# Ledger of designs, part 99: designed miniproteins, single chains, continued (4)

Each design is a single chain, and the fold is of that chain. pLDDT is the mean over its residues in the fold that is shown.

## One batch from the design tools (miniprotein)

Design m15429
Fold by ESMFold2-Fast:
Structure m15429 (fold): chain A 93 residues (1-93)
Amino acid sequence: ADTEEGRRRRIGLAAALVGAYEEAKRLGLDVGESGDRALARARELIAAAPEELRPAIEKLRELGAQIVRKYAAGKYEEAERLEKEALELIESL
């Protein structure tokens, strides 16, 4: 069984992964069958999240998508800064 704090942090991580995977698919990248299952599970976690986490979920989904776009554009340093921002937000949950 997970702690409530651990559950909130997993929801945050799930939100970032959803944003990243959705952007990767939009760019035509294959995330594989296990990636599709991980995405479905992550979507379930964020769909069941409390209302107070919705702003953080939306921000983390945006950050995940931006990270993938920056890597695809070869802007590694910008992607690394966004990863740090996402990690700090997840740790605050």
Scores: mean pLDDT 83

Design m15430
Fold by ESMFold2-Fast:
Structure m15430 (fold): chain A 99 residues (1-99)
Amino acid sequence: MKPFVLSPPDSPAALFSNLLWAIGLARVNGDEERFQRFLAAYREWSAAPDRRLSPELTAEAQALADEVIERLESLDREERIELLTKLREAVEAALRELK
C-alpha cells in the first residue's frame, strides 16, 4: 500500500489540494451537481480571509481526494497516467473558468 498523505486536512495547502481533486473527480465522473458545489466552495475559500471552509465541505473534499488515491492504487501504470491526465485537464479547465 502507498503511504497516506500526512498533511493536516485543515492546512491551507491540503485544503487547496483536496478542493482541486474534488473538482477534477466530479467533472471526470460527470457529477455536475458535485462539480458546481465544489467550484462554488473553491470561490468561497479563495475569497475567505482565513481560507477556511465548513467542516462538512472540508471532510467531503478530503474523502474525494482519498478516492482519487484509492483509484490510482487499483490501476496499472498506463491507466494511472490516463486518469491523472484527465484529472489535470478537468482541473485546469475549471480554474480557467474561475475569475
Scores: mean pLDDT 72

Design m15431
Fold by ESMFold2-Fast:
Structure m15431 (fold): chain A 89 residues (1-89)
Amino acid sequence: DEAVKEFKKLMEEKEEELKKWAEELEKNPDEEILKKIYELIKEILEKVLPKAKGKTKIVVELMIEYAEKNDFEEAKKKAEEAYEELKKK
């Protein structure tokens, strides 16, 4: 699965950066830090999208849409909902 391979690669490249921002957010809940996390996740998903096929492509597109709105919690909920729907069929 080319999409999964690309996602793992990009997550590994950005793991330290995401961890640092998460630690900063825990110490000082700052909307600007949260915004940086959303932008990075959106960038990763946009790079994964061209390699995604079928149902995975739909999930990635939805995640990008919600990340673009700077609503990571809603993006997470929608991704979980879409994943559960995909498991049924």
Scores: mean pLDDT 68

Design m15432
Fold by ESMFold2-Fast:
Structure m15432 (fold): chain A 94 residues (1-94)
Amino acid sequence: SEQKRMEEIYERAVEGVEEQRQEDIAYINSLTHLSPEQKAALIAQLNALYDGVLALIDQAYADSKSPEELEAGIRGIPLQVRDQALALQAQIEA
């Protein structure tokens, strides 16, 4: 059914975000040029970014009337958070 397909898209999107969050946290923790305090601050910013992405996924799921509309909404999320993601990346590389 359309509803079941939308639930599967939503669950896979949430799982993907949480998997990427864990990979990015592991990456920050692997960096040798950052203090433990700097790593904690960057991880807090990363968590805020991914919590924002999850909220956008929740909104797309609530607003979408079809699986295709939900897929399109989720596909647009990286562009919506691009500036925040680039600013965080610059801090990690500094």
Scores: mean pLDDT 88

Design m15433
Fold by ESMFold2-Fast:
Order: C-alpha cells, then sequence, then structure tokens
Structure m15433 (fold): chain A 63 residues (1-63)
C-alpha cells in the first residue's frame, strides 16, 4: 500500500541519517529493504525492518 511504502521510506531515511549513510547508501538501503520486504511480505513492515536492520545495512554497503 502507499501508506506502508511511505512508512518504510520514512524509516529508512531516519536510519540513514542516524548512521550517517551517504545518499547512495541510503538509496541502496531503501532498494534492498523494499526488495526483501516484497519477498517476505511481513504483516508488520516496521517491526520486520527493525529485526533485519543489520543485514540490510550490510547489503546496502556492499552494492
Amino acid sequence: SAAAEAALRAAVDTIARALDLSPEERARLYQVAREAWARDRPANPLAWLASHLSELVARARTL
């Protein structure tokens, strides 16, 4: 949904600022998070993001 997508983007932006990610790393983080979220189809996307944060950030930094 548009609301879920907006919430995911806002959460990724907040995390990127907190971790001082570059604009490129931020864009990659959003991409890998969205792709993984679309695959896993979690009922609570924000709780899912929190539990997978370290893995997603590592993937974003290696792309």
Scores: mean pLDDT 76

Design m15434
Fold by ESMFold2-Fast:
Structure m15434 (fold): chain A 115 residues (1-115)
Amino acid sequence: SMSLRQEQQRAAAEAQKQADDAARQQGEVLLQQARTVFSLTKRVLSGWGRESGDLTTAQLEIQQMEDQLQNAVNTLAEDPTKGLQQAEALLQDLTDRFSEAARQYADVVRKQILL
C-alpha cells in the first residue's frame, strides 16, 4: 500500500502528463495552421520583394518567420505548455504579417498601374 503523499505525487505527475499531452496535440494543430499561413505569407512577401525591388527585406522577414516556426516546434517538444502559448502567439503574428504583406503587395502593384 502506498502512503497518501506517494499517491498524491503520482496523481499530480499523471495530471501533468495528461496536460502536457493535450498541450502538445493542440500545439501541433496550431503549428500546422501556422505553417499554412507562413507558406501564403512567403509567397506574398516574395512577390512584394520582386515588385518593390526590396528582396533583402523580404528575405530577412521570411527567414525570421522560418526561425520562429522552428523555435516553436522545438519549444513544444521540450515544454508543451510554453510551446502551446508560443504556437498560439505565432499563429496570430503570422496572420497579422500575412495581412500586412498582402496590403503592401497590393499598394506596390497599384502604384505601378498609376505611373
Scores: mean pLDDT 88

Design m15435
Fold by ESMFold2-Fast:
Structure m15435 (fold): chain A 89 residues (1-89)
Amino acid sequence: MKEVAEASVPGGSVKVTAEEEGDTVTITIEAKGTQKAVEEALKKLQPFFEPYAGWELVDAKVLELKIEDENDPEAKVELKVELTLRKVP
């Protein structure tokens, strides 16, 4: 099963894809925009993560990370992260 959710705000957007296979889910987070806009978009997607709140993190991969200026929260960032979670008994 594959679920997709996306949130867009002024200055950025975040897309989350969750692919479930048995007791495992692979969550891909793609974010682009200012750090502030990305944080606001992620907050809008909070309900999408609630089903997985008790699952165990098995693996985390940063597939893409581009930061224009790490010391400026208004600078643009582009991020792609893959998380693998496993359901605990």
Scores: mean pLDDT 79

Design m15436
Fold by ESMFold2-Fast:
Structure m15436 (fold): chain A 66 residues (1-66)
Amino acid sequence: MPVSREQVEEAIRRVAEAAAAQAEAAGLKLTEEDLERIKRVIRVRLEDAGLSNDEAYARLQAALAA
């Protein structure tokens, strides 16, 4: 079954939340706007790379596993 756009967006959210949690653990204070900016940057990078939903999802899952 091909990965849906909703699954890609959920994976982007999880990667952004993981990055935000690491930043907060390092003493940075992130706002909701900062989290939305991180999500936007991830989305733009995936779009610039021309990835399919399946390819984008696989890369996001790999980022979460690393």
Scores: mean pLDDT 80

Design m15437
Fold by ESMFold2-Fast:
Structure m15437 (fold): chain A 92 residues (1-92)
Amino acid sequence: KDAAEELIKKGTPEDLELAEELSLHQLDLLKATGDPKYDKKIADSYYILGEIYYKKKKYEEAKKYFEEALRIYKKLNDEEGIKKTEENLSKL
């Protein structure tokens, strides 16, 4: 997460591609556990992927990932996660 967020902040095409690879790999590992205790981390990973695709101007993919993050944040009653994700979706 921290490494991907730093790469997103730099915002070069190469940094965004690396952030995408790291975030997708982490999401796959978390989902493979099947353990609900990782739902928050899974939602955070979807949110980060949404930001990456938004920076890459891939708005359709960004929307898809933000919608997945929002679904999980709502399931968890994570008010901060809901608010930040809805704010980003409003920009699309």
Scores: mean pLDDT 85

Design m15438
Fold by ESMFold2-Fast:
Structure m15438 (fold): chain A 101 residues (1-101)
Amino acid sequence: MEEFERLLKALKEGLKDFIEILKKNPNVSDEAIKLVEEFYKLVENNDIEGLKQLLREKFGLTDEEIDRLFEKMKGSPEEVAEAFRELQRKFLEAIEKINKK
């Protein structure tokens, strides 16, 4: 439980840096930036159910994929790192989908 809270703090800092990177990219839409900012707010508020809903609705993840991701976040440091990399990949996929003409 405390390990998960520590992960959420690390994820919050990583998301903050990611948002700044996205803001510097002129090809990233305001809608894409707002999506990542909304995820950041949910992490900041420890709103786990809101995070799951956002991942389902905006990222297209299944409940099984979300559960596996959160299970990895409770595991070893390597599993936590894998979960974070998967989240970053899903964010980039969602951003590309929003910005694709």
Scores: mean pLDDT 71

Design m15439
Fold by ESMFold2-Fast:
Structure m15439 (fold): chain A 76 residues (1-76)
Amino acid sequence: MPPIPTRPLRELSPEELAATLRRVAEELADAHGLSEAQRAALLARIDELIATELATMSVDEVLRRVMALFNEVLAA
């Protein structure tokens, strides 16, 4: 079992948060049996979020966006 972060998400650096978001996306893809195309789409959307909006969003907004992106990919 991978170690969970000992700090709240709001206390993570942008780099640590980005790494955590990518890990969560990969784990969600694996847990829900996403196709390779769906996994690639989810990761691409997460990478775009990290590159464009992460620095301007609150942690709660980031988590909401990640779950919305996951649900969109799952529904497709």
Scores: mean pLDDT 72

Design m15440
Fold by ESMFold2-Fast:
Structure m15440 (fold): chain A 80 residues (1-80)
Amino acid sequence: MKFKNKEEAKEGIRKETERAVAEAPSDELRRMIEGVGEMALKLLDEGADPNKVYTAAKLAIAHYLGKEEEFEKIAKENIP
């Protein structure tokens, strides 16, 4: 997935965070995922690359949810 600007990436991060929070099995994991979203939005506001921030956020969320297959897929597509 590729974003044209930081506003598109912010919306993408919000949507992914909302989905992950909805499927998280505990309050602790929900808070950790919310923290990932908050950090990603802050990095975007500070001028970080929108696509890199989004990829990092998706990797962190997949890690917290224990989705190893999804983590590997994202890593292979975005990290050499």
Scores: mean pLDDT 76

Design m15441
Fold by ESMFold2-Fast:
Structure m15441 (fold): chain A 73 residues (1-73)
Amino acid sequence: SLNEELVKYLKEVEKEAESLPKEQQRQLVLQATAEALRKIGDRIQEILDILRKEGKPVTLENMEEVEKKLEAE
């Protein structure tokens, strides 16, 4: 799931940060936040692309159905 991928990514960032000075830790966290937002945007785009391909309207119900299918693989 996206949540599991984000948690794994953030834990890897935290491990890297442990060996860095405070200013470099701050920059790493900022970059990690930007990357996490990109991953969220990519998942939303993937759901929208699937709905468009299937000819379904962009509704909360249809988006949730596509998300469940992606998690079931």
Scores: mean pLDDT 79

Design m15442
Fold by ESMFold2-Fast:
Structure m15442 (fold): chain A 66 residues (1-66)
Amino acid sequence: EMEKLVEEINEELKKNGFENVKAEVKGDKIVLTGEVEDAKDRQKAGDIAAEVAEGKYEVIDEVKVK
């Protein structure tokens, strides 16, 4: 279920130090919001979410770079 995957994504993000990044459900998608220091961190946060989602739901990376 999307809500369970969102919880798992948020747990993995926190484990990897992305405290300012949050996953949430928007319609039929999982959206990442928040901000990071650089484009590499944005990519890493997106990769974490994609791995947890395993292609079951679309993950949209809307994280902002400072």
Scores: mean pLDDT 81

Design m15443
Fold by ESMFold2-Fast:
Structure m15443 (fold): chain A 73 residues (1-73)
Amino acid sequence: SEAFDKKLAALKEKIDKIRALMGMPDASQIDHDNARLSVLQDLVEAGEADAAQLAELARLQAARQARLEAWLG
């Protein structure tokens, strides 16, 4: 039912917010971010990274640090 679908969407949104606050993204998102981080680091080492890629690398490094702090505390 439409009412059930709306409640399910609201629950998913709440779970996503709780996971973000806890620093607990799902494993596929962590794996994706780690793979992307590795690719961006390789581009920087090769001297091929543009400004947008450098900004993305910084964002992913900050997200990884936040996750590690959440897992330790």
Scores: mean pLDDT 74

Design m15444
Fold by ESMFold2-Fast:
Structure m15444 (fold): chain A 93 residues (1-93)
Amino acid sequence: MQTKTLTIEVPEKGSAGASVTLNVKKGDKITVTVERSAGEVTVILAKGNKILAELTTSAPKATLEFTVPEDGEYTVSLSATSDKAGTATVTVK
């Protein structure tokens, strides 16, 4: 699986978001690393309409690990809100 990176710029007193789609196999490990400079970041891992994992953090760095239960297409969504301008980066492996 290819490493995918999403970076968003969060405006002062604003919000931003991005998403990426992964094609994965049963038993694959998805590692989502969140790095942020300001505010709060929420990451959602979903398959179709089903949310499988969620991470909300205001730490400078956080990691979510997920083992894929079945083959298919999974979406990682990034949403960030901040009172100060900043960036949020999500790396998916």
Scores: mean pLDDT 77

Design m15445
Fold by ESMFold2-Fast:
Structure m15445 (fold): chain A 92 residues (1-92)
Amino acid sequence: MIRAYRVTLKVKPGPQAKEDVLAAIARAAGRILQEDPRVYRVTAEVTDNSATITVVGEPEVAKEAAQRIADEVYRTSPAVTEVGPVEEAPLP
């Protein structure tokens, strides 16, 4: 049984801010994927003012992983200004 969860981060404008956030997401996602085999996929879309992270995996783990990735990115990237709620998303 798999679920998708999505969290949206508010990002400062600028190409450097987008690169910084993408790098932070890649690091956090890579760590989670290595540590928990029940997380199957992490994807991210970064726009001029937001980053959306989608985590696909086992229900309880996927939701918690989305929150952990968002919290780590917020803590480590000065380009992130706000973290939105973790919401269930349609499977891709």
Scores: mean pLDDT 83

Design m15446
Fold by ESMFold2-Fast:
Parts: C-alpha cells; sequence; structure tokens
Structure m15446 (fold): chain A 75 residues (1-75)
C-alpha cells in the first residue's frame, strides 16, 4: 500500500540518520523522542539498537510497523 511504502521510507531514513549522524546530535534527538511519550520511547529504543549494530533491515521493519500502528490510531 502507499501508506506502507511511505512508512518504510520514513523508517529507513530515520535508521540511516541515526547510524550516520554524530553521537551528540543523535543523543539529543532520541532524548526528545523519549520525552514525547510511549511511542517516542519505542522509536528511540529501535534507533538506539540500529546505532548499536543491530541489523538495519530488521529495525526498519519494526519501525515501519510502529509508524503504521500510530497512523491507524490517528485516523
Amino acid sequence: SELRAQAEAQARAAVEQARAAPEEVVDEVLAELEAQGPVGREAAALLRRARAGADPEAVVRELTELILREAEREL
């Protein structure tokens, strides 16, 4: 679906940015995500796993499902 493709693109961009960005910048962004609530905390945990050496494709899949769950909840 178009929504799934968009969610996957967002998840992939977030994972790539978390892996490539300087540690100081990533730490600040992840702390802000955690401050936004339970979904932000789950997203931050997934991005931290990607940065720590987890399989990026596995993290993209998990983050895509999180984005889709939230999109459906907001609709």
Scores: mean pLDDT 81

Design m15447
Fold by ESMFold2-Fast:
Structure m15447 (fold): chain A 117 residues (1-117)
Amino acid sequence: SLALSGLVDALVSEASVKYKLSDSTKAFLKKEITELVKQDAAFFEENQALLKQLVEAYSVVAAKFIDKKPVSAKELEDARKSFLHIAELAKKKGAKSTAVVARSNARFIGNLLGLKV
């Protein structure tokens, strides 16, 4: 969807300013999220607020692990909770690619914080 592509661009640009992401990390996030939106378009068309939540959670992870910026344990736990919420809703709605990616990111954060996902 052209409308969803424009929304991804806007949300990634906003998050890149908020989290002070590098241009290369911004490009990486745009590519990754655009691919998920292409695979699970119907899910994101019906749940645009979840797309914003996904972009913000992914940006926290990218800021810490790609750009090596300081990110608090609270910001990581908030991102993990967002990924778990998105994974649950995506699974219920049959958005399989989004469910897998969100669950994998939640598990990654959980392992870093010493939590089970």
Scores: mean pLDDT 87

Design m15448
Fold by ESMFold2-Fast:
Structure m15448 (fold): chain A 73 residues (1-73)
Amino acid sequence: MEKGVQYILKGIELEKKAREAFDQGNYEEAIKLYKEAIDYFKQAIKYDPSFQQALNKRIEELKKLIEEAKKKL
């Protein structure tokens, strides 16, 4: 339970850093950080499947942001 929450919190931290990189025009760094956030959210689901629906929706939104960043390169 606690481990799943820790992965979610780390994912949120990385998502925030990715957003900051995107806003600064550092799209390659933003893509890297969004991918790392997705990996943490996937680990969170493995430890606590009750988050699956909410985190899968968030993962899909982050995938869209990665594609948006790629279009800026």
Scores: mean pLDDT 87

Design m15449
Fold by ESMFold2-Fast:
Parts: C-alpha cells; structure tokens; sequence
Structure m15449 (fold): chain A 116 residues (1-116)
C-alpha cells in the first residue's frame, strides 16, 4: 500500500541520515502504528519524510517548520498527524540535547501511551 511504502521510506531515511539503531526503528514503528489507529494519512507520512530530509540539511528551518505544523495539527485536533510529527520532534530533541535517539523515542512513545 502507499502507506506501507511511505513508512518504509521514512524508516530507511532514519537509518541512513540519522544512523538510527534497530531499537530506535522499533520505537518509530510503534509510534506509527498508534498514529495509524488515530487516523494518520499518506500526506502525514510525506510531511514526516520532508521534515527528516530538512532536519538533515537545516536544523533551524526544520524546527520552524515543525512548530508551524504542530500548531496547525493541534488547532485541527488531528491526533494522527500530531503523533507522526512527534517523531520529527524526537529527532530535534536528540540532536539539540545530544541524547541517544532511542532514549528520546522511548520517552515520546511512553508519553503517547499515557495520553491514550
């Protein structure tokens, strides 16, 4: 499906551009499964892919774009989109605070599960 193809593209970008560990990839997969249950669309995954690419090239611009998209998703009560955007937020937090990506993603996943 288009959704499965976009998910695999996002995971491959995380492995290649961010050197994501197998543990980090498993947390991302769990976050994406929750996002799908909350109504995530293929466009939400394309948006994540664009943010991953942007974050690898321009951190400040990625932060600006993510904050704008998260605000829009919150105003629209789009929980699926917010959940997908939380992956990009985890990447930014990992990079800015020099924390292992798997540790940040685990924390994000635990927060998502508590809010459900």
Amino acid sequence: SEMEELEQEALELLRTKFKASDEAIEYVKEILEIAKELGTTPEDLRELIRLIELLSEDLDKAIEELLKLMKEAKENNDKGRLTVLSIAHALILSKVNNLPLEDVLKSVLETIKEEL
Scores: mean pLDDT 90

Design m15450
Fold by ESMFold2-Fast:
Structure m15450 (fold): chain A 97 residues (1-97)
Amino acid sequence: SQADALVQETRDRTVAALTEVPGITADQAQQMGNMLGNVLRAYLSGRASEDIARGMILMVVGTFKASLSHTNPEAVDAVSEVLRRVGEEGLARAREL
């Protein structure tokens, strides 16, 4: 389905962008991609409104900011920017479906 394709694209785009950030592991990139994909899935399935989905993106950003502040503090700003950008772009495309 178009929804399944967009969810997978959002995961893949998150992983690709985060792989370019120094100090981010493949496992961390995959986990973040899965979480953004889950946000889009919740919106596309009608389980979350647009406002709730935006709140969920901010929660994902906050969770990884907290985690990375302990392990890779230099990556925090770059990761936060990627997650917000890819998440918001994914939601914008999901609204058009």
Scores: mean pLDDT 89

Design m15451
Fold by ESMFold2-Fast:
Structure m15451 (fold): chain A 98 residues (1-98)
Amino acid sequence: MSEEERKKLIEEFKKWVEENKAAYDAQRDALADEIYPEALERVRQGLEEWAKREGRTISPEELDALAEKRARAVAQMAADLIVTGDLYEEFLKKLKEK
């Protein structure tokens, strides 16, 4: 069934990622560092707009602390998603080449 085929495909992909884990982790972390400055600016803007909409005054210290924490999480998540997507596309191409 298509569900069993999908589960096997995911299992094979996970094994392929495990075999390349050190390179994957390094690529993900490097990309997260590249994304971080843009994520920080966007998160800061979003927090300022949110505060203005809610009629709340946020101190510069609170804004920076929240923006830094959220931006790091966003950058790491985005990097993980991009690297995983790229590797999955490469995995699928390799399967088609046989």
Scores: mean pLDDT 77

Design m15452
Fold by ESMFold2-Fast:
Parts: sequence; C-alpha cells; structure tokens
Structure m15452 (fold): chain A 64 residues (1-64)
Amino acid sequence: MAPSAEQLAEARALTAREAAALHQEKTDGPPADVARAGTILRTAAAREGLAPGAPMAGATPAEL
C-alpha cells in the first residue's frame, strides 16, 4: 500500500489527540502542572537571553 493521503490524515489526528490529552492531563492532577511550571520557568530564563546554567549569580533579578 502507498497511503500517503491516509498518513497525512493520521498525523493530523495525532496532533489533535496530543492537544486533547495535554489538556486532560492538566485537569486530572498537579503532576502535569508541576512539569509545565518548570518548562515555563526555563522558557522565561531563555527569553531573558541567559540560560539557567549561565552566570546568573551576578544578575540578581530584583524582587519582581
């Protein structure tokens, strides 16, 4: 078989399923929330232009 069209539909369904599963996991309990909080924190550090492993000791982010 050469179901390239069917494989495309499968990839689309997989993406929709992933989004739904992610939302359900967050509703079910705090484990997903904790993991997401960690990801958000790391993303924020990267957006500051400095990686978490960078010399952040000299860059005190103030109280805010």
Scores: mean pLDDT 54

Design m15453
Fold by ESMFold2-Fast:
Structure m15453 (fold): chain A 84 residues (1-84)
Amino acid sequence: SDSLQQQIAQKLQQLMDLVIQSGDKDLADLLSQLIQHLANQDYDGAIQAVDQLYAKAQSLGDSDTAQQAQQLRQLLQQEKQQQS
């Protein structure tokens, strides 16, 4: 839905801002993978990338990035179900 796509775009922007602010190269690389999967409408790949980003953020003690990644994952799972 348009509403769900808007929520995904908003959460992706929040996640991008946090990753850029962190300056962590691994988070930036995982974010790039996430964006590439989303550009290809590969929601399975996007969910895998966000799960890896969440795990990396947790390992760094970056609770804000981890929380936004978790919220984005939920929205991506909902979008995947609607595309079925």
Scores: mean pLDDT 87

Design m15454
Fold by ESMFold2-Fast:
Structure m15454 (fold): chain A 60 residues (1-60)
Amino acid sequence: SMDPRVEARLAALWEATGGRWPLETLDLALALYVSGALSQRQLADLLGIAPATVSRALRV
């Protein structure tokens, strides 16, 4: 079972990207961000959304 906070962040990122990316891609991108491999700006660029939008999605 997945951590509820991770599930909430994935749902927020999926909504913010308009369902453009599969959940597996969002999960990998979020994992890279959490591990420090991607900055918030790099995550935003990768997903094609504004850094402020990523920041809001990650606050859940």
Scores: mean pLDDT 82

Design m15455
Fold by ESMFold2-Fast:
Structure m15455 (fold): chain A 98 residues (1-98)
Amino acid sequence: SVLERHIKKLKEETKKIIEKLEKRSKEEAEKVRETEKLVIEKLKELDEALKDPANQERVAKQLGVTLDSEEARERLREEVLSRFTDGVLDALRRYVEG
């Protein structure tokens, strides 16, 4: 599923961040592990919310997207989950790198 791909990407990318941090600070590495768990929970909540057609229509309107097919609805879910995942990973990288 779309959700499973994003959870996998998040886990793979946070693992790299955690491995790098463990060499410098076990405390900061643990903080990233805790953040990962919270982010995965939020991804699941977001995916569930996006199953509601009313939520899909509101988001599509904000992004200027037309929901004229099932494929368009799937692309909307993919885009929203992707933006969220990438935003979190960018924030974690900025936090770690300074």
Scores: mean pLDDT 83

Design m15456
Fold by ESMFold2-Fast:
Structure m15456 (fold): chain A 66 residues (1-66)
Amino acid sequence: MKYVATVDVFLIDPVTKELTPQPAIVIEADTEEEARKKAEEAVREAERLAQSQGLQMQSKIIVEPA
């Protein structure tokens, strides 16, 4: 069985509170655990990049059977 993790990322300007949606990140894996782990790694990397630019970030991870 395969699993797909979809990561939605929103960048937030800390001054204006404006939300900018980013392209969704789609990850395929053979297990739910692996898909979730890879999605969490992508979120951590995106958060580091956002912080380096002085932005806040919100993310949503959805893991579903493929």
Scores: mean pLDDT 81

Design m15457
Fold by ESMFold2-Fast:
Structure m15457 (fold): chain A 78 residues (1-78)
Amino acid sequence: HMPSQEEIDVALVEMIYGIGKATGDLLGAAELAVKHAKRSGNPEVQKKAAEYLRDLAEQSTDPEVRERLIKLAEEAEK
């Protein structure tokens, strides 16, 4: 089975999400995830990126980081 482009793009978003959680660089991971999702042009990939960014925001204890992650999630979905 050759993965679809959508499956590949979702896997890349999941990898970026995992790196952000592992390193604590939540904003860097969020910016990369949004950039990748928007470049994909795929609404499902963009929705998935937004879901992961909201999950990262819920895990953040820094109000400024949380707010910026939420705004990036909104940007990913438009």
Scores: mean pLDDT 80

Design m15458
Fold by ESMFold2-Fast:
Structure m15458 (fold): chain A 95 residues (1-95)
Amino acid sequence: SEREELEKKIREELAKLKPEEKEEAKKSALAVLAKLDEGLRKLAREAGLDEEEIEELIRLAREDEEAFFEKVASIFGEERAEELRLLLELLREIA
């Protein structure tokens, strides 16, 4: 639910903005994406992944979205992978 709340909040803020202000909102969305990367690193470390596997996850998130979510589902479960997919898709729409 926390991810759905974030998604809804981002969409509500965008709906209020004029076209000119929408460009500024993209910067905020990119900042959220940067925090998501940091969160993924912490979560992967807690799950017992090596630093090399953590770097691989971050790389896959940028280069191969399908492989990234398959890896996340293998490590954290399908429900978590789906939540991250929805969050990332929303943020990419803004970015």
Scores: mean pLDDT 62

Design m15459
Fold by ESMFold2-Fast:
Structure m15459 (fold): chain A 56 residues (1-56)
Amino acid sequence: GAHEMARKARGQWGGVQISVLLDAYRRDGREKALEAAREYMDDTTVEIFERLLSEE
């Protein structure tokens, strides 16, 4: 549906979103960064960010 299409369109901004979340992680820590990701970002961006944190 429209919601699914909107999430796909936002995939192009994933790199910018990940950069912002990494800055939040460095400032506020893992828990606060993940909280922000889940609140403001799409599921694909959250998954990429969680994977990035688990590889560190």
Scores: mean pLDDT 66

Design m15460
Fold by ESMFold2-Fast:
Structure m15460 (fold): chain A 99 residues (1-99)
Amino acid sequence: MLHRVEAVIEMPEPIDLSKVEKVEVKIYDKNGNLAAKLENGLLVEQGSVKIEAAVVTLTSKKVTVTVLTEEPEKLSKAEAKVTYLDGSVLEGSAEMKVV
């Protein structure tokens, strides 16, 4: 059965959406291994946990990562990296929770 698992990553400062070049998300399993890597909402690397679908949403306050998986219990955390057009970076992380 597919489960929805979500991380709501509050960033250390407000995101200027007009200046974002890319958003990278790394999802980790409970053993600290890379489960999956997303770039601009696309799955670019499949790791330890099968991800059937993913959505990444940006607001001025947070990065929300929602995934569908048959193995929700294996997911631990998501880390977001927002890269601006000038090369500056914002990073944040949050726990993955079944919704």
Scores: mean pLDDT 87

Design m15461
Fold by ESMFold2-Fast:
Structure m15461 (fold): chain A 84 residues (1-84)
Amino acid sequence: AKKKEEEEVEKEQKALLAAAEHLREKAEEYRKEGKEEIAKLYDEASEGFRELSKEKDAEKAIEKRQELLAKLFEKLEKIENKSS
């Protein structure tokens, strides 16, 4: 049973690092478009995922990942509404 928990932690850590890299790429893409405010949100999310990859509790990592994504989407929606 303990080895299965370690595998779940490792899998989540790898997923978080991959997500962090993807978010950083999106930040660079938005920055090239002159959308600096959006780029900053993606950079912050990327950094959050990198810090979260150090979490040893898979359940907490999953919860915090969902919270980080929800906050990112809420902030993106607020920026979109400002442009209206």
Scores: mean pLDDT 76

Design m15462
Fold by ESMFold2-Fast:
Structure m15462 (fold): chain A 78 residues (1-78)
Amino acid sequence: MSLEEKIKELLLKAGVPEEVAEEIAKGAVRAAQSTSPELAVQLVREETYRVLTEAGFDEEKAREIAEKVAELVREHLE
């Protein structure tokens, strides 16, 4: 399964709408390809949190999901 598919599946299982999940997954893959591993993980965590809070998720849940997405990116790059 690709990184994009893994992230999208995680987000869908967490109750994130498909359109939002696709946006986050594509952004994460782009970050992983465009910058250093450490910066990619940080950017993915920050952007996922932002997108989820803007979509109406509470801060605690958005942070939890953002950490899980960031961990998938870290595992893919290491």
Scores: mean pLDDT 84

